# Designed miniproteins, single chains, part 93

Each design is a single chain, and the fold is of that chain. pLDDT is the mean over its residues in the fold that is shown.

## One batch from the design tools (miniprotein)

Design m3428
Fold by ESMFold2-Fast:
Structure m3428 (fold): chain A 61 residues (1-61)
Amino acid sequence: MVDMEKIYEALKRGVEAVERGDREKAREALRQVQEALGSEEADLPPEHVEQLGRVYTFVTA
């Protein structure tokens, strides 16, 4: 079962890390989101999909 609260908390931390330019914390947040999603296809709300994309782009730039 996907823990949506953990995903939301990790996304919030990721966005905050992006705003501060903290790539290490952004990478850790991205890892936690991916781990929480696992092999389950959880439908994230559009706003959280956008947040995930922002964190991903920042750490892979």
Scores: mean pLDDT 74

Design m3429
Fold by ESMFold2-Fast:
Structure m3429 (fold): chain A 58 residues (1-58)
Amino acid sequence: MKEQKIELIKKTVERKAKEGYSLEDIIKHAETLADKFGLSEEDKQKVIEYAKEIAKKA
């Protein structure tokens, strides 16, 4: 369950980066989804770091 939620967030940040959203918007979106899904602070940090990495590559 939690792993599927993390993957969904990762897919969402990949899509937003491809669509040209800013780094700040992508990070904010990842944070909002992590909070909405009730992720732990560790998992939330993981998806935020992923969002930063994806935005850097875009």
Scores: mean pLDDT 78

Design m3430
Fold by ESMFold2-Fast:
Structure m3430 (fold): chain A 72 residues (1-72)
Amino acid sequence: SLAEEAERLLREARELKAAGRNAEAAALVRAAAPVVAEAARELASRFVSPEEAEAYAEAARAALLAQAAKLA
């Protein structure tokens, strides 16, 4: 599932960061951003309107990209 893929990518990013490999961790977080956004959209779409689900997806993507920028 997208949620499982997102969790795997973020776990790998955390491991890279723990190893001091911040540039690689940032690259992996950037790669994970669209996957996490899609997982958030799918989950939110079960409870809110399509427009609200898209807003949740965009917020999730933006938050991860901001975190990746801090790692660089």
Scores: mean pLDDT 85

Design m3431
Fold by ESMFold2-Fast:
Structure m3431 (fold): chain A 61 residues (1-61)
Amino acid sequence: MITLTVTLAATADPEQSAKDAEGLAKRLAEWIAKSQGKEFEIEVEVKLEPGKVVATATLTE
């Protein structure tokens, strides 16, 4: 199991910041999966907090 987290400031447009954070976490997770040469199930969770967005990607073998 591998986890990674992307945190972005959500000052101008929280919805856009959430989409950007989710997209970055997903792309990084896909790159890690490909680099490891294993099959992974990728799950991305996005949390909106005051002033920031946190996206966590979990890769499960």
Scores: mean pLDDT 79

Design m3432
Fold by ESMFold2-Fast:
Structure m3432 (fold): chain A 55 residues (1-55)
Amino acid sequence: MIRSAEELKEELSKLSREELEKALETVRQYAGQSTGSFKATLERLEEMIEEVLRE
């Protein structure tokens, strides 16, 4: 299965608002504990979750 950014956004949009908010909190927590490329990946995921929540 190809996990493109579009596919990930589609899967995120299937989650409830409560699940998205919990995922956002978890991602922010891990981003704060991470560095380099992994932190950048988590920051992108945070942006995608925030975008879906604002929709």
Scores: mean pLDDT 74

Design m3433
Fold by ESMFold2-Fast:
Structure m3433 (fold): chain A 59 residues (1-59)
Amino acid sequence: SAAERAAREAERSEETKEVAREIGETLRRMGDALDSALAYRKGEAEPTEEAKELFPGML
């Protein structure tokens, strides 16, 4: 029924939120490291330690 589908969708939404928090934190850290590596390639800044660790091939 539509009610059963709505209930399952709500349950999946909560599970997705929990997984999304972990993924979001990881992606944010990777994004910051990538931005740092790109800034270094432009000669704008020294690379962060995370950029050296995660993207050594870009430095």
Scores: mean pLDDT 78

Design m3434
Fold by ESMFold2-Fast:
Structure m3434 (fold): chain A 65 residues (1-65)
Amino acid sequence: MFEKFDFDGDGVLDVAETALFLQSQGFSLSAEEFQALLAEVDEDGDGVLDREEFEELLRRLEELK
């Protein structure tokens, strides 16, 4: 799934690509919840997630259920 949203093919997802993925999976996150999850996984705070950070984001989403 990561590769389907990696539009640049550079092995990273930006915030917009991540938001589109979550919306496509039916996650109803508020802007505040989404930003909090990004802050937990995006160590650099640059709004770019690599594959490992993206997988950690999915793990965090499971914890919210």
Scores: mean pLDDT 68

Design m3435
Fold by ESMFold2-Fast:
Structure m3435 (fold): chain A 59 residues (1-59)
Amino acid sequence: GDGAKAAELVREAAEAGGGNEEAARALSIGSGMPFDSALGVVDGLGPEGAAELAARSAA
C-alpha cells in the first residue's frame, strides 16, 4: 500500500469520530496490512501516531 494514502485515511477516520477501531480499519485498507496488526498499531500509538508511522513509511 501507499503509506501517504494510509496516513490520510487514518486521519480522516479519526476526524470523523470513529475512534481507534475505525482508524485501524483505515490503516488496514490504505496500507494493506491485516486489521489485527493495524489495530495493534493504533492501540499502541493512537490514531495520529499510526498516521505518522504510515507517512514515514512513504518517505
Scores: mean pLDDT 77

Design m3436
Fold by ESMFold2-Fast:
Structure m3436 (fold): chain A 109 residues (1-109)
Amino acid sequence: AVPGPDASEEELLAFLREQIARLRAQDTPAARALADFLEGLATQLRLGRLSNAETAAALRALATLYAQGLYGAAVAAATAAAAGEATVDEAIAAALRDADALDAALAAA
């Protein structure tokens, strides 16, 4: 289950570690790019550049799209939510509008 808004740094880092390992095991360009993005989130959280709440919001936005196989859209939604540019629901809706283009871009990276 995705950590809630009250999740500790330890719970968020444990979840990130598990998802990174799962994505690395897939050995596709899109999965590797998403794993690299999640490693970036873990680094920013550890350095105090992202709050626990910002990280949890990013992961909630990501998880909805990731469960649908929309990895590029998941990265875009998580980025917007983490930056406070959009609510989780707004970030998901925006990423869904451009999902095919975002997923193609991530797979090419």
Scores: mean pLDDT 79

Design m3437
Fold by ESMFold2-Fast:
Structure m3437 (fold): chain A 94 residues (1-94)
Amino acid sequence: SEEGIARVRAWGEEEQARVDEGLKLATEKYPELVKKIEELARKAGIDPENAEKYITEAQKLADEAKKEDPLIGEGVDGAASRAYHKARKERNAA
């Protein structure tokens, strides 16, 4: 239904806004941590043979951030996901 589509869209927009807010907060408080997680995720995206190692290290750092503030954790998870998918897309285009 049209109402059902609107609800799913609103939920997605709210979830995206929460991730963006968390990433802004994480970047302001822990810019070095955000950059390190993004770099590890990028490396995982371009190097599938070593991806597990990079993903494991990135997840460990993200889990430490989540313990301090769940919103910061959502932000760094979003940043990692975006960096990984961007790198994977760029690798596949080469």
Scores: mean pLDDT 80

Design m3438
Fold by ESMFold2-Fast:
Structure m3438 (fold): chain A 59 residues (1-59)
Amino acid sequence: SHMKEEKIKIQKEYFDKLSELRAELRRARAEGNEDAVAEIRKKYFELQKEYQEKLKKLK
């Protein structure tokens, strides 16, 4: 099913990007870089928004 394949692809891309942001957040925190932490938190919000919008388009 093309729809199932698309959903799996979207989920994989989301979790891969989430993993990258988690790694960046750990690094920024270790460096005490509060500006980078704030920027990464904004990217978390945007990633979540993009993920939800992509899932909505499949419905």
Scores: mean pLDDT 84

Design m3439
Fold by ESMFold2-Fast:
Structure m3439 (fold): chain A 67 residues (1-67)
Amino acid sequence: ALREAAQILVDKGWITQEQAEELVASSKDVAELIVLAVSFYNMDTSLLDIALIEDVEERLAALRAHK
């Protein structure tokens, strides 16, 4: 789940592969990974709403569907 979420961010061009590995190492779950990515890499704050989705599969689907 963590590596999958980080790879989605890389595939969208929002972070580098190196930043993705750092986020995976620093995060306990997908929600924290999204919060850290927004905070440290100046990503769209609308992604914080996705971090609040309780279901991990729904959260990953919302992340993939995001612009």
Scores: mean pLDDT 75

Design m3440
Fold by ESMFold2-Fast:
Structure m3440 (fold): chain A 64 residues (1-64)
Amino acid sequence: SAGLAEAEARGQAHQPIVKLTNELYDAIKAGDEEKAKKLEEQLKALVGEEATQQIVQSIKEFLA
């Protein structure tokens, strides 16, 4: 079985993604296009282009 250290490392790796996704949601909701674009680039660096586009689309669908 995987050790606690491996599980903790996986949890820590997800925290930046959750934070950036929440900040991106707030930026899109506020209409802050410049901040939203910057946050998309940061998400792209962590999860890649396709996953970032799926996140953006989900936020836009939720806000529509």
Scores: mean pLDDT 74

Design m3441
Fold by ESMFold2-Fast:
Structure m3441 (fold): chain A 65 residues (1-65)
Amino acid sequence: SDEEVRRFLERGLEELDSAKSLEEKQQILLEHMREASERFSLDDARRVGKELSDHVQDIEEEEKK
């Protein structure tokens, strides 16, 4: 359901925020994208992947200052 996808995404975002290194964030991102592709439709999995990837990129841009 859309609600399940939203909860999954929120959990992924929280895990990314709590990660201590870029390498750890990349592992979390890959793990969540894999799980989303196994559990959700292609469109929902793509949405999760994009949202999590965009969040990691935003963190990287802030750290580049």
Scores: mean pLDDT 79

Design m3442
Fold by ESMFold2-Fast:
Parts: C-alpha cells; sequence; structure tokens
Structure m3442 (fold): chain A 80 residues (1-80)
C-alpha cells in the first residue's frame, strides 16, 4: 500500500474505538437503540476504510472490510 493510504487506514481504525466502546456500554445497559446506532457508525467507518483500501490498490482488504461492514449493518437492522 502507499504510505499515505496506510496512514489514512490507521486514522480510521483509531476513529472506530469510541464507537466500539459505545457498543460495549450499550450492550451492558441493555439499550438496543444505542447498540444499533453504534453498529451503524462502525459499519459506516468500515465502508470508508474499504474505499481507502481500494484506492490504495489493496482490493483483497477492501473486499473483506466491505463484507464485514455489511454484516455489522445487518446486525444493526436486526437490533433496531
Amino acid sequence: MRAETEARLRELLAAMEPHRRALAEAVEAGDRAAAAEALRRLAEAGREMARVAEEGGDLELAEKLRADAEGVEALAEALA
């Protein structure tokens, strides 16, 4: 990958941490709506990472990230 693409992916991965924490807190509280919201934000971040990976030429990583994001979005829909 280009160094710029790799740095961008690291930034996006770090930006997901608050959403992962929000999901854990929502699950502990039994708050389905908050859990669904956190999952939607994680799916959106995953799709953005997939776009960045594809732009960087890592098509395999982009495909995996896109599939993971679709799964997370489906889980959010099931909770909401």
Scores: mean pLDDT 83

Design m3443
Fold by ESMFold2-Fast:
Structure m3443 (fold): chain A 53 residues (1-53)
Amino acid sequence: GESRLRELGKELGLSDSEINEIIEELRKYGVDLDKLSDEELRKILEDYKGMLK
């Protein structure tokens, strides 16, 4: 869920504010973070990291 996304985001070098922005975006699109695998969460974080830079 959200806690795991935050852990993976920090491992990828994302800030808490960047991670919060990603979570808000995913929730706006109705994405259930608790149903996503670690691999799916990591892919989402990597894609957003490229966009936020």
Scores: mean pLDDT 78

Design m3444
Fold by ESMFold2-Fast:
Structure m3444 (fold): chain A 61 residues (1-61)
Amino acid sequence: SAREALIAAAVEAARAAGLTSESSLDDIKLFLLNNFPAEMAPVRTQEELDAIAQEVRAALA
């Protein structure tokens, strides 16, 4: 799915940028908005943004 592809790409990029599972959720969210702005443009709620950021952070473990 597009979401699974986004999470996989975001995890690879976040790891390369030095983000870890210990990084704050706010740091992960800011990273997503700055590095995947086109993919994040449809995400209009805080809850959906938090869910995506949590999936990325969990996958970094």
Scores: mean pLDDT 82

Design m3445
Fold by ESMFold2-Fast:
Structure m3445 (fold): chain A 68 residues (1-68)
Amino acid sequence: NAKEYLEKGKELFEAGDYEEAIKYYEKAIELDPNYAEAWRNLGEVYEAMGKKKLAEEYFEKAKELDPK
């Protein structure tokens, strides 16, 4: 479920549909708040949109969830 939303978000991001990609990544996080990859991908979308400070916050969240 969460992985399906992540996959759809990635497809939308690659297609340039940033707003829709964000919705799907947010759905993945709603189902699994500890899904580090979903947080990282959300950061990547915001970075692509030029919102680098917001992207950095999401990258930090992903880092905290995946301390490896």
Scores: mean pLDDT 84

Design m3446
Fold by ESMFold2-Fast:
Structure m3446 (fold): chain A 90 residues (1-90)
Amino acid sequence: SDRVQALSYRAGAVGQTQQARNLVRQGLQSSFQQGRQLFDQAFQLVDQGQQYADRARQLDRVLGDQSLRLVRQTRDYVLRQQQQLLSSSQ
């Protein structure tokens, strides 16, 4: 029961982080103003992924730790790409 629920929450974290990465890629190909909006949405998706990962961690340590690592790696990715976008603005 707990493991099946943790797997479901991990799937939620995976889905949110993958959508965040897709928005980052779209933002980098967009105008500066559109890119900023897409990055804001990407951070919101990472925060939703964090909530899923926290719930997974409450139910299963291994699945939770995997989910938390994925969310952290994705947040770091979004932040680095945002810094690059902002540095490229004139």
Scores: mean pLDDT 89

Design m3447
Fold by ESMFold2-Fast:
Structure m3447 (fold): chain A 65 residues (1-65)
Amino acid sequence: MEEIKEALKEALEKSEDDHEVLEKLKEIFKKNPSLEEQLSKLAEELLKEVPENLVEAMKAILEGL
């Protein structure tokens, strides 16, 4: 879980555009399908370490998948 949270945080913070974020998120979810069911819990954990606007962007991108 920690590794996946760090990967999501890195994708959000270091990606230069929404397409790059989307591709990184697809790879993470492809390797960990159960994360879709825990998205709300992951968002709560990420809110402790990243700005709220980045977490909201992640949710919007994933809802578009």
Scores: mean pLDDT 64

Design m3448
Fold by ESMFold2-Fast:
Structure m3448 (fold): chain A 58 residues (1-58)
Amino acid sequence: DALEEYEKAEGLALAALSENPDNAEARRLFVEGRRLAKQGRYAEAARLFREAADAARK
């Protein structure tokens, strides 16, 4: 379920950004994910949110 994966990935990205808010790469990926979600592209948004979470952990 693309919507369910999107919701989980968004939560992971928000948690990671909360711990490392100064990571510009993670913030850019998060913004791109939100844009795709507004277009109904939940699977692509989920992917970008996971990348944002990974970037924030650097």
Scores: mean pLDDT 80

Design m3449
Fold by ESMFold2-Fast:
Structure m3449 (fold): chain A 78 residues (1-78)
Amino acid sequence: SLAEEAKELAERAKRLAEEADELLKSENKEDILRGIGLKLRAIGDAEQALLLGKEAEKEGDEEAVKAGEEAWKAAGGK
């Protein structure tokens, strides 16, 4: 379902964002570059999760939109 897809994308986005934030704290340029790449992926996944969550909310599943919003915040999109 859209709600399940949104939740899966949201969880992946949160994991990628957390990993990226740790790498971006590094003084190692390889880690910083990897962190930037993961951050961009996290933002993309979070945006998709939020959009799918909003569609699921129209069908009555508010959990999916909440998951997407949390992922979007974790990725730094807002």
Scores: mean pLDDT 80

Design m3450
Fold by ESMFold2-Fast:
Structure m3450 (fold): chain A 68 residues (1-68)
Amino acid sequence: SKEEELRRKIRDLEGVIGELRASIATLQAQLAAETDPARRADIQHQMDVLNEALALLEGELERLRKEL
């Protein structure tokens, strides 16, 4: 059914979002320990890219949940 397909997509997307959140948490920990300005800037840039991807996926997740 459409509901079963939506639930599967939601579960898969929640998994991807979970992995992105874990990656962001790892970068946050690295940033907290990093003292070199150039490395801090690189970590910040990586976090910005992942946070942008996370926002898009969270938006898609909300859209799918509203279809249930």
Scores: mean pLDDT 90

Design m3451
Fold by ESMFold2-Fast:
Structure m3451 (fold): chain A 89 residues (1-89)
Amino acid sequence: MSKSERAALATAAALDVVAGLIDPNASEEQIRETIREAVREVAKALGGEIDENMSPEEAIRKLEELADKTGDEAGRFVAQVARRALEEM
């Protein structure tokens, strides 16, 4: 995956998280699942795997670890957006 492709994926993932958070009809459970799915897609792109049984908090921690190991600023950005979204709920 190129730097541009990673940036596009990270942007899409961050927008999905924000769209869920600002949806007045979305439940907390739906927002948590949207965060988990967005984080999982970015982690997968970095060569990592998020277990389907992982919580959003565990998924974010794994993405943070993968981003640190790879030096991937796009992955780090998505992890920060996801963590902030969970804290603001």
Scores: mean pLDDT 80

Design m3452
Fold by ESMFold2-Fast:
Structure m3452 (fold): chain A 75 residues (1-75)
Amino acid sequence: SLVEKQNRIIGLVLRMIGAALDGNKEEAVRDVKAAIELAKSLPSEEDRQSNLNIVLRAAKEIGDEEAVKLVEEAI
């Protein structure tokens, strides 16, 4: 369901933040890529853009320029 996919995106975002705080940049970038692909799979453009913006904000919070660029290119 949409809610299940959104909950998975939130889970990936939280995992990404945790990985970044632990200094594991590679895991953080992988989690961002997974969150982007899941967000892009959502059925409505409105839901896709909303969830991509959640991922973008998280990427900016961790200060990962590569992650930010990846999300911006997906929006």
Scores: mean pLDDT 84

Design m3453
Fold by ESMFold2-Fast:
Structure m3453 (fold): chain A 66 residues (1-66)
Amino acid sequence: GASLIAAAEELRARAAELRAQAAALRAQAAQETDPARRAALEREAEILEGVAALLEGMAAWLLSKA
């Protein structure tokens, strides 16, 4: 139904925001000269990418039930 489609769209929008944040962190990491800070930025990006993938999976599942 429409409510499942709306929920899926919200999850996709949130996933897109997280992927944009991860890309920004990766860009910062590429310019970081301190290896510890670079690793921390890369770790944060990896976590955001993982969460985005889970949200995308949930959105796909909701659309399969709509």
Scores: mean pLDDT 90

Design m3454
Fold by ESMFold2-Fast:
Formats: C-alpha cells, structure tokens, sequence
Structure m3454 (fold): chain A 61 residues (1-61)
C-alpha cells in the first residue's frame, strides 16, 4: 500500500542517517537502510505510521 511504502521510505531514511552518523561503510549503510525499509513496511501493515514515527523506527534500529 502507499502507507506501507511511505513507512518503508521513512524508516530507510532514519536507518541510513543513524548508520552514517555511526561511521558505517556505504555497504553497511545500504544494508541497514534495506532492513529499516522492511521493518517500516511490516509495522505499517498493522496500521499507518506518521513520517516521524517511521523515521524514529529507522533511527532506533
């Protein structure tokens, strides 16, 4: 759904931000962003997330 993809995008962005701040390699940043996207989609399937909730999900890991 559009809500699941929006949550995936927000969580991926949060995960990427956290990984970059931690000094992770570009490859690790990409893997963490992909994991964040999956977590965002899964959580949004149970109910829509706000953009900030999705971002915070990614930031927390």
Amino acid sequence: SAAEEAAAEGAAAGAREAALRAGDSPEKVQHKAENGARAGRELAASGPLTAEQARQLGLRG
Scores: mean pLDDT 85

Design m3455
Fold by ESMFold2-Fast:
Structure m3455 (fold): chain A 73 residues (1-73)
Amino acid sequence: KEEALRYTLEAMRALSKGDLETAEQNAKKALEIDPNNLAARSALKAVEYERKGDKVKAANYFTAAGLLVVAES
């Protein structure tokens, strides 16, 4: 759980810097450890929408991931 949270935080940090490859890798690592991690799933969705150019959905999923991380902490 703590390891999955760490990878989720690294994914969100990468997303905030526009590093989609690093964000995707870290979100996937979090989900390998905890497949039910809603924050990691939201971060991965943010990456998917950012790649598609849907900035509104990407921002919404990034915000959801942040709120879920705070709730998890």
Scores: mean pLDDT 82

Design m3456
Fold by ESMFold2-Fast:
Structure m3456 (fold): chain A 62 residues (1-62)
Amino acid sequence: MTVEEIIEQIEREKPKHLVIGGGSGWDRIRNEIPVAKYAREVLHIPVTLTSGLARDRLERLG
């Protein structure tokens, strides 16, 4: 599933809270960070990241 597909699903469902996680693999983190940033900054949806690396990098990027 692409980042764009995930974003479209979030925009359609308009969830009150988004939980992103599933491990610390770099490929997964690369997809999790753009989705989390978009949900937080553009859609203003609260995001919980279960990967410490993804959370730390999201805070530095935005």
Scores: mean pLDDT 64

Design m3457
Fold by ESMFold2-Fast:
Structure m3457 (fold): chain A 90 residues (1-90)
Amino acid sequence: SRREELAREAAEKLAERLKKEVGVSEETAEQIREAFLAAAKSEDLEAAKFATESAVAGLVLKEGKSIEQAELAGELAGEAMEELERKLKE
């Protein structure tokens, strides 16, 4: 379950960053964490990256943030998934 620990760490780091840089609420941050963890269970992390970017951007838009904030949030989520993939290869 090193994979589960790394995925949880990545999800928490992403949620913290989005609260700080995008200003998402605690409720939206929790939903983002859950979406990231669900996607990280996939054996195809490249597909998971795309799905996570879209899901996170959608959650940010649902909270009423701008398109630019949603795009930033999606980019940060994609970076978090790529970081998880890199750590899993070590």
Scores: mean pLDDT 86

Design m3458
Fold by ESMFold2-Fast:
Structure m3458 (fold): chain A 82 residues (1-82)
Amino acid sequence: SAEEAAEEARRYGRLAGEAAAAGDAEKAKEYAERAAEAARRALELDARIGAAAAIEAIGAAIDGAIRNGFGEAGKAALEGAG
């Protein structure tokens, strides 16, 4: 469902942000890409639910990038998010 895809997007968005904050560029990018894919699926099912999930996932990636000081892992999270 759109709600299930949105929950997946939020979960991976948070994981991407934490990986970025921890300096793990590979995991930050992987989790951010998974969050973006889940948000896309949610958006295709329900534009409002998907848009909200995408905003939250991007926000988590930005937070992680800020905590990382926009280093390698932070940039990787933002690249994965789109």
Scores: mean pLDDT 85

Design m3459
Fold by ESMFold2-Fast:
Structure m3459 (fold): chain A 72 residues (1-72)
Amino acid sequence: MSNEEIIKKAEEIKKEALEKIKKAKDVQTVMSIVREATKELEELKKEAEGEAVEYIEKLIQEISNAAVRHII
């Protein structure tokens, strides 16, 4: 898989995770969404090279930040 395809898939995972977090009714659901999205992104990171690795790490942090804002 190319880095561009990996980045595109990572962005899609982030967008879906953010949408699910906004709809989540409890903290447990939010944490489950974060865990699943992080796992998928970490798997993509193993196939990624160079700049794509850094970008995926940024997306993981953005998902975490969105979850914190939702549960505060």
Scores: mean pLDDT 82

Design m3460
Fold by ESMFold2-Fast:
Structure m3460 (fold): chain A 73 residues (1-73)
Amino acid sequence: MSKEELFREVKLTLLEMNAILALKSGDYETAVKYYEEALKLDPDNKTAWRGLAEAYEKMGDVEKAEEYRKKAE
């Protein structure tokens, strides 16, 4: 693995971890921001799509939650 690939994977992992912590703490807007940054690095990141769906569901945006859930499939 190149240094670029390693740094990308480390950054992705940190973004996902921070997003999960934000979700569990009820900071849904912060969770959305971290998951969106994760998707910029990996657009097919199913974990990020599932996290966005959960965050929007908790925020009451059911339509966006369903859309992101479909993208996670």
Scores: mean pLDDT 82

Design m3461
Fold by ESMFold2-Fast:
Structure m3461 (fold): chain A 67 residues (1-67)
Amino acid sequence: MKEELEREVEAAMLRITASVAKRFPPENPTQKDVDYLREQAERAKELGDDETAEELERLAEEYERKL
């Protein structure tokens, strides 16, 4: 039961991360930013939040295109 609550909090934090990255993208994204977003996408996928994982992966691709 505590594990479920921790999972929900982590999922919420990942959604906030995706929202911030979407609304406030850096002018000059770096490879580190791309790698970070991909790591967060994998974590969202592990938590079963496929929608957030897809959005984070999409954002990572957008950042990579600006490299």
Scores: mean pLDDT 80

Design m3462
Fold by ESMFold2-Fast:
Structure m3462 (fold): chain A 65 residues (1-65)
Amino acid sequence: REKVEEIVRILELQKDLLPQELLEALELIKELLKDPNVTVEEIIKELEKRFSSEEVQQIIETLKS
């Protein structure tokens, strides 16, 4: 969870470089993080619905780093 919160922060710092679709996904992730019971797996699955497989892989790599 903390690592997902950190990636959200990193994405917000790069907000001016993000495509509109990614900005919409970021807002959804922030909404999901308001629920204390949301899991990292649920957040990753939501990312997979909105991003290409390559983009999701890059996000997962960042979360594990």
Scores: mean pLDDT 66

Design m3463
Fold by ESMFold2-Fast:
Structure m3463 (fold): chain A 84 residues (1-84)
Amino acid sequence: DDATEAARLAQEGTDKLKQGKEAYKAGDYTKAAQLAQEAARLYSEARRLAERAGEPSRPLLEAAQRSLDEAKELEAEAKKKQQE
């Protein structure tokens, strides 16, 4: 269902965000930006599905929004480093 799928996508997003942060620490800003973009897309879909699922998925919706913001910030920082 939408709630189960939202949780699955949020977990995939979290895995990609973790990989993106590790790539950033390693100085691989191209990979960090790509992984952050993937995480952002996964969190955006998770948020959309959690919103459709309603009240039982509200904590997931809020968590996905915070993680989406973090992924977008990582993408911006990685892209800034690529331009240096």
Scores: mean pLDDT 85

Design m3464
Fold by ESMFold2-Fast:
Structure m3464 (fold): chain A 104 residues (1-104)
Amino acid sequence: MEAARRAARAAEEGARAAGGEGAALAGAGAARGAARHGRGVDGAVAAAAGAVGAAGATATELAGGGPEEAGRDAAAGAEGAALAGPDAGEGAARGAEEGAREAR
């Protein structure tokens, strides 16, 4: 539960700081995928972690980081979701990896 709240706040702050409606949309995509497989809280945790990972990847790209570093930021977001449960972690990991591919 606390991991979900922390991830949601980080995603909201990241979206505000980046001016990033894009990060919110990436999170919504991850949420749709996760919510079809997991219901309720698990879907929300995966969505929040996906949004955090996407925001991190974007920030790394803007700072002149390569795809390798963007992938690490996305993986860190997925790890946070994994603490909430195995199913939520798997959904978030896939969402974060997809976000990293889009950054290429």
Scores: mean pLDDT 49

Design m3465
Fold by ESMFold2-Fast:
Order: C-alpha cells, then structure tokens, then sequence
Structure m3465 (fold): chain A 99 residues (1-99)
C-alpha cells in the first residue's frame, strides 16, 4: 500500500473506534460520560473534515486530541484502557505516515 492509502486506512480505523466509543459512552447515565461523548463527537467531526479536505496535519492533530481525551476518560473509568491505548497508537501511526 502507498503511504496515502495507509493513512486513509488508519483514519478509517480511528473513526470506527471513536464512533464505537461514543456509542458506549451514550449508553451511560453518568453525565461525565455524556460530556466526553459530546467532546469526542466534535473531534471525530474535525478528523473526518480534515480527511475529506486532504489535510494530513489537521487529521493528525484531531486524532491526537481524540487519543488524549480517550486517555483522560479511561483514567476516570469512562472508557476502556484498551480503546484509549488503541486510539493513541492509531494517532501515532497517522503522525508517522503524515511525516
């Protein structure tokens, strides 16, 4: 695969995982989970907009912000540590591919 195709695949994986994470957070009656879901949804929209525009730097920035928010939420017990770690690894892979 080309670097561009690998970047697009990594964006798709990150988008899928963050969407699943948002869906799980929305099932919670904890208002903190709803707030995290709202923030992740806004960041996912930014990631998708950057990807659609072909803006690799903006896509990486959005993915890193998603990973940071997921890690913060995992420390609060709202998101699984595995999902937060996977989002962190995907953001790092996007940064490497965009370089």
Amino acid sequence: LTRQQELEATVAMATMLVSLTIAELRKSEDPRAQAVADELAALADRLQAAANAGDAAAAVAAAEAIAAKAEEAAKAGLVSEKDAETLRKLAAQMAELAA
Scores: mean pLDDT 86

Design m3466
Fold by ESMFold2-Fast:
Structure m3466 (fold): chain A 57 residues (1-57)
Amino acid sequence: APAASEARIQALWGERDRHVAEAKRAIENGDLETAAEHLAKAQAVRDEIHALSRADA
């Protein structure tokens, strides 16, 4: 059943959005190092989502 895979992908999208939101707040506070760290983590989560989507299945 695809439900478990879809739930994992949705959870990863939520995790990515969390990192993006934290990066934006860090930028607003002038903390570019923290922003870069969160953007890197968001990118890693995005890559995992792509891998799972390609596995399909």
Scores: mean pLDDT 80

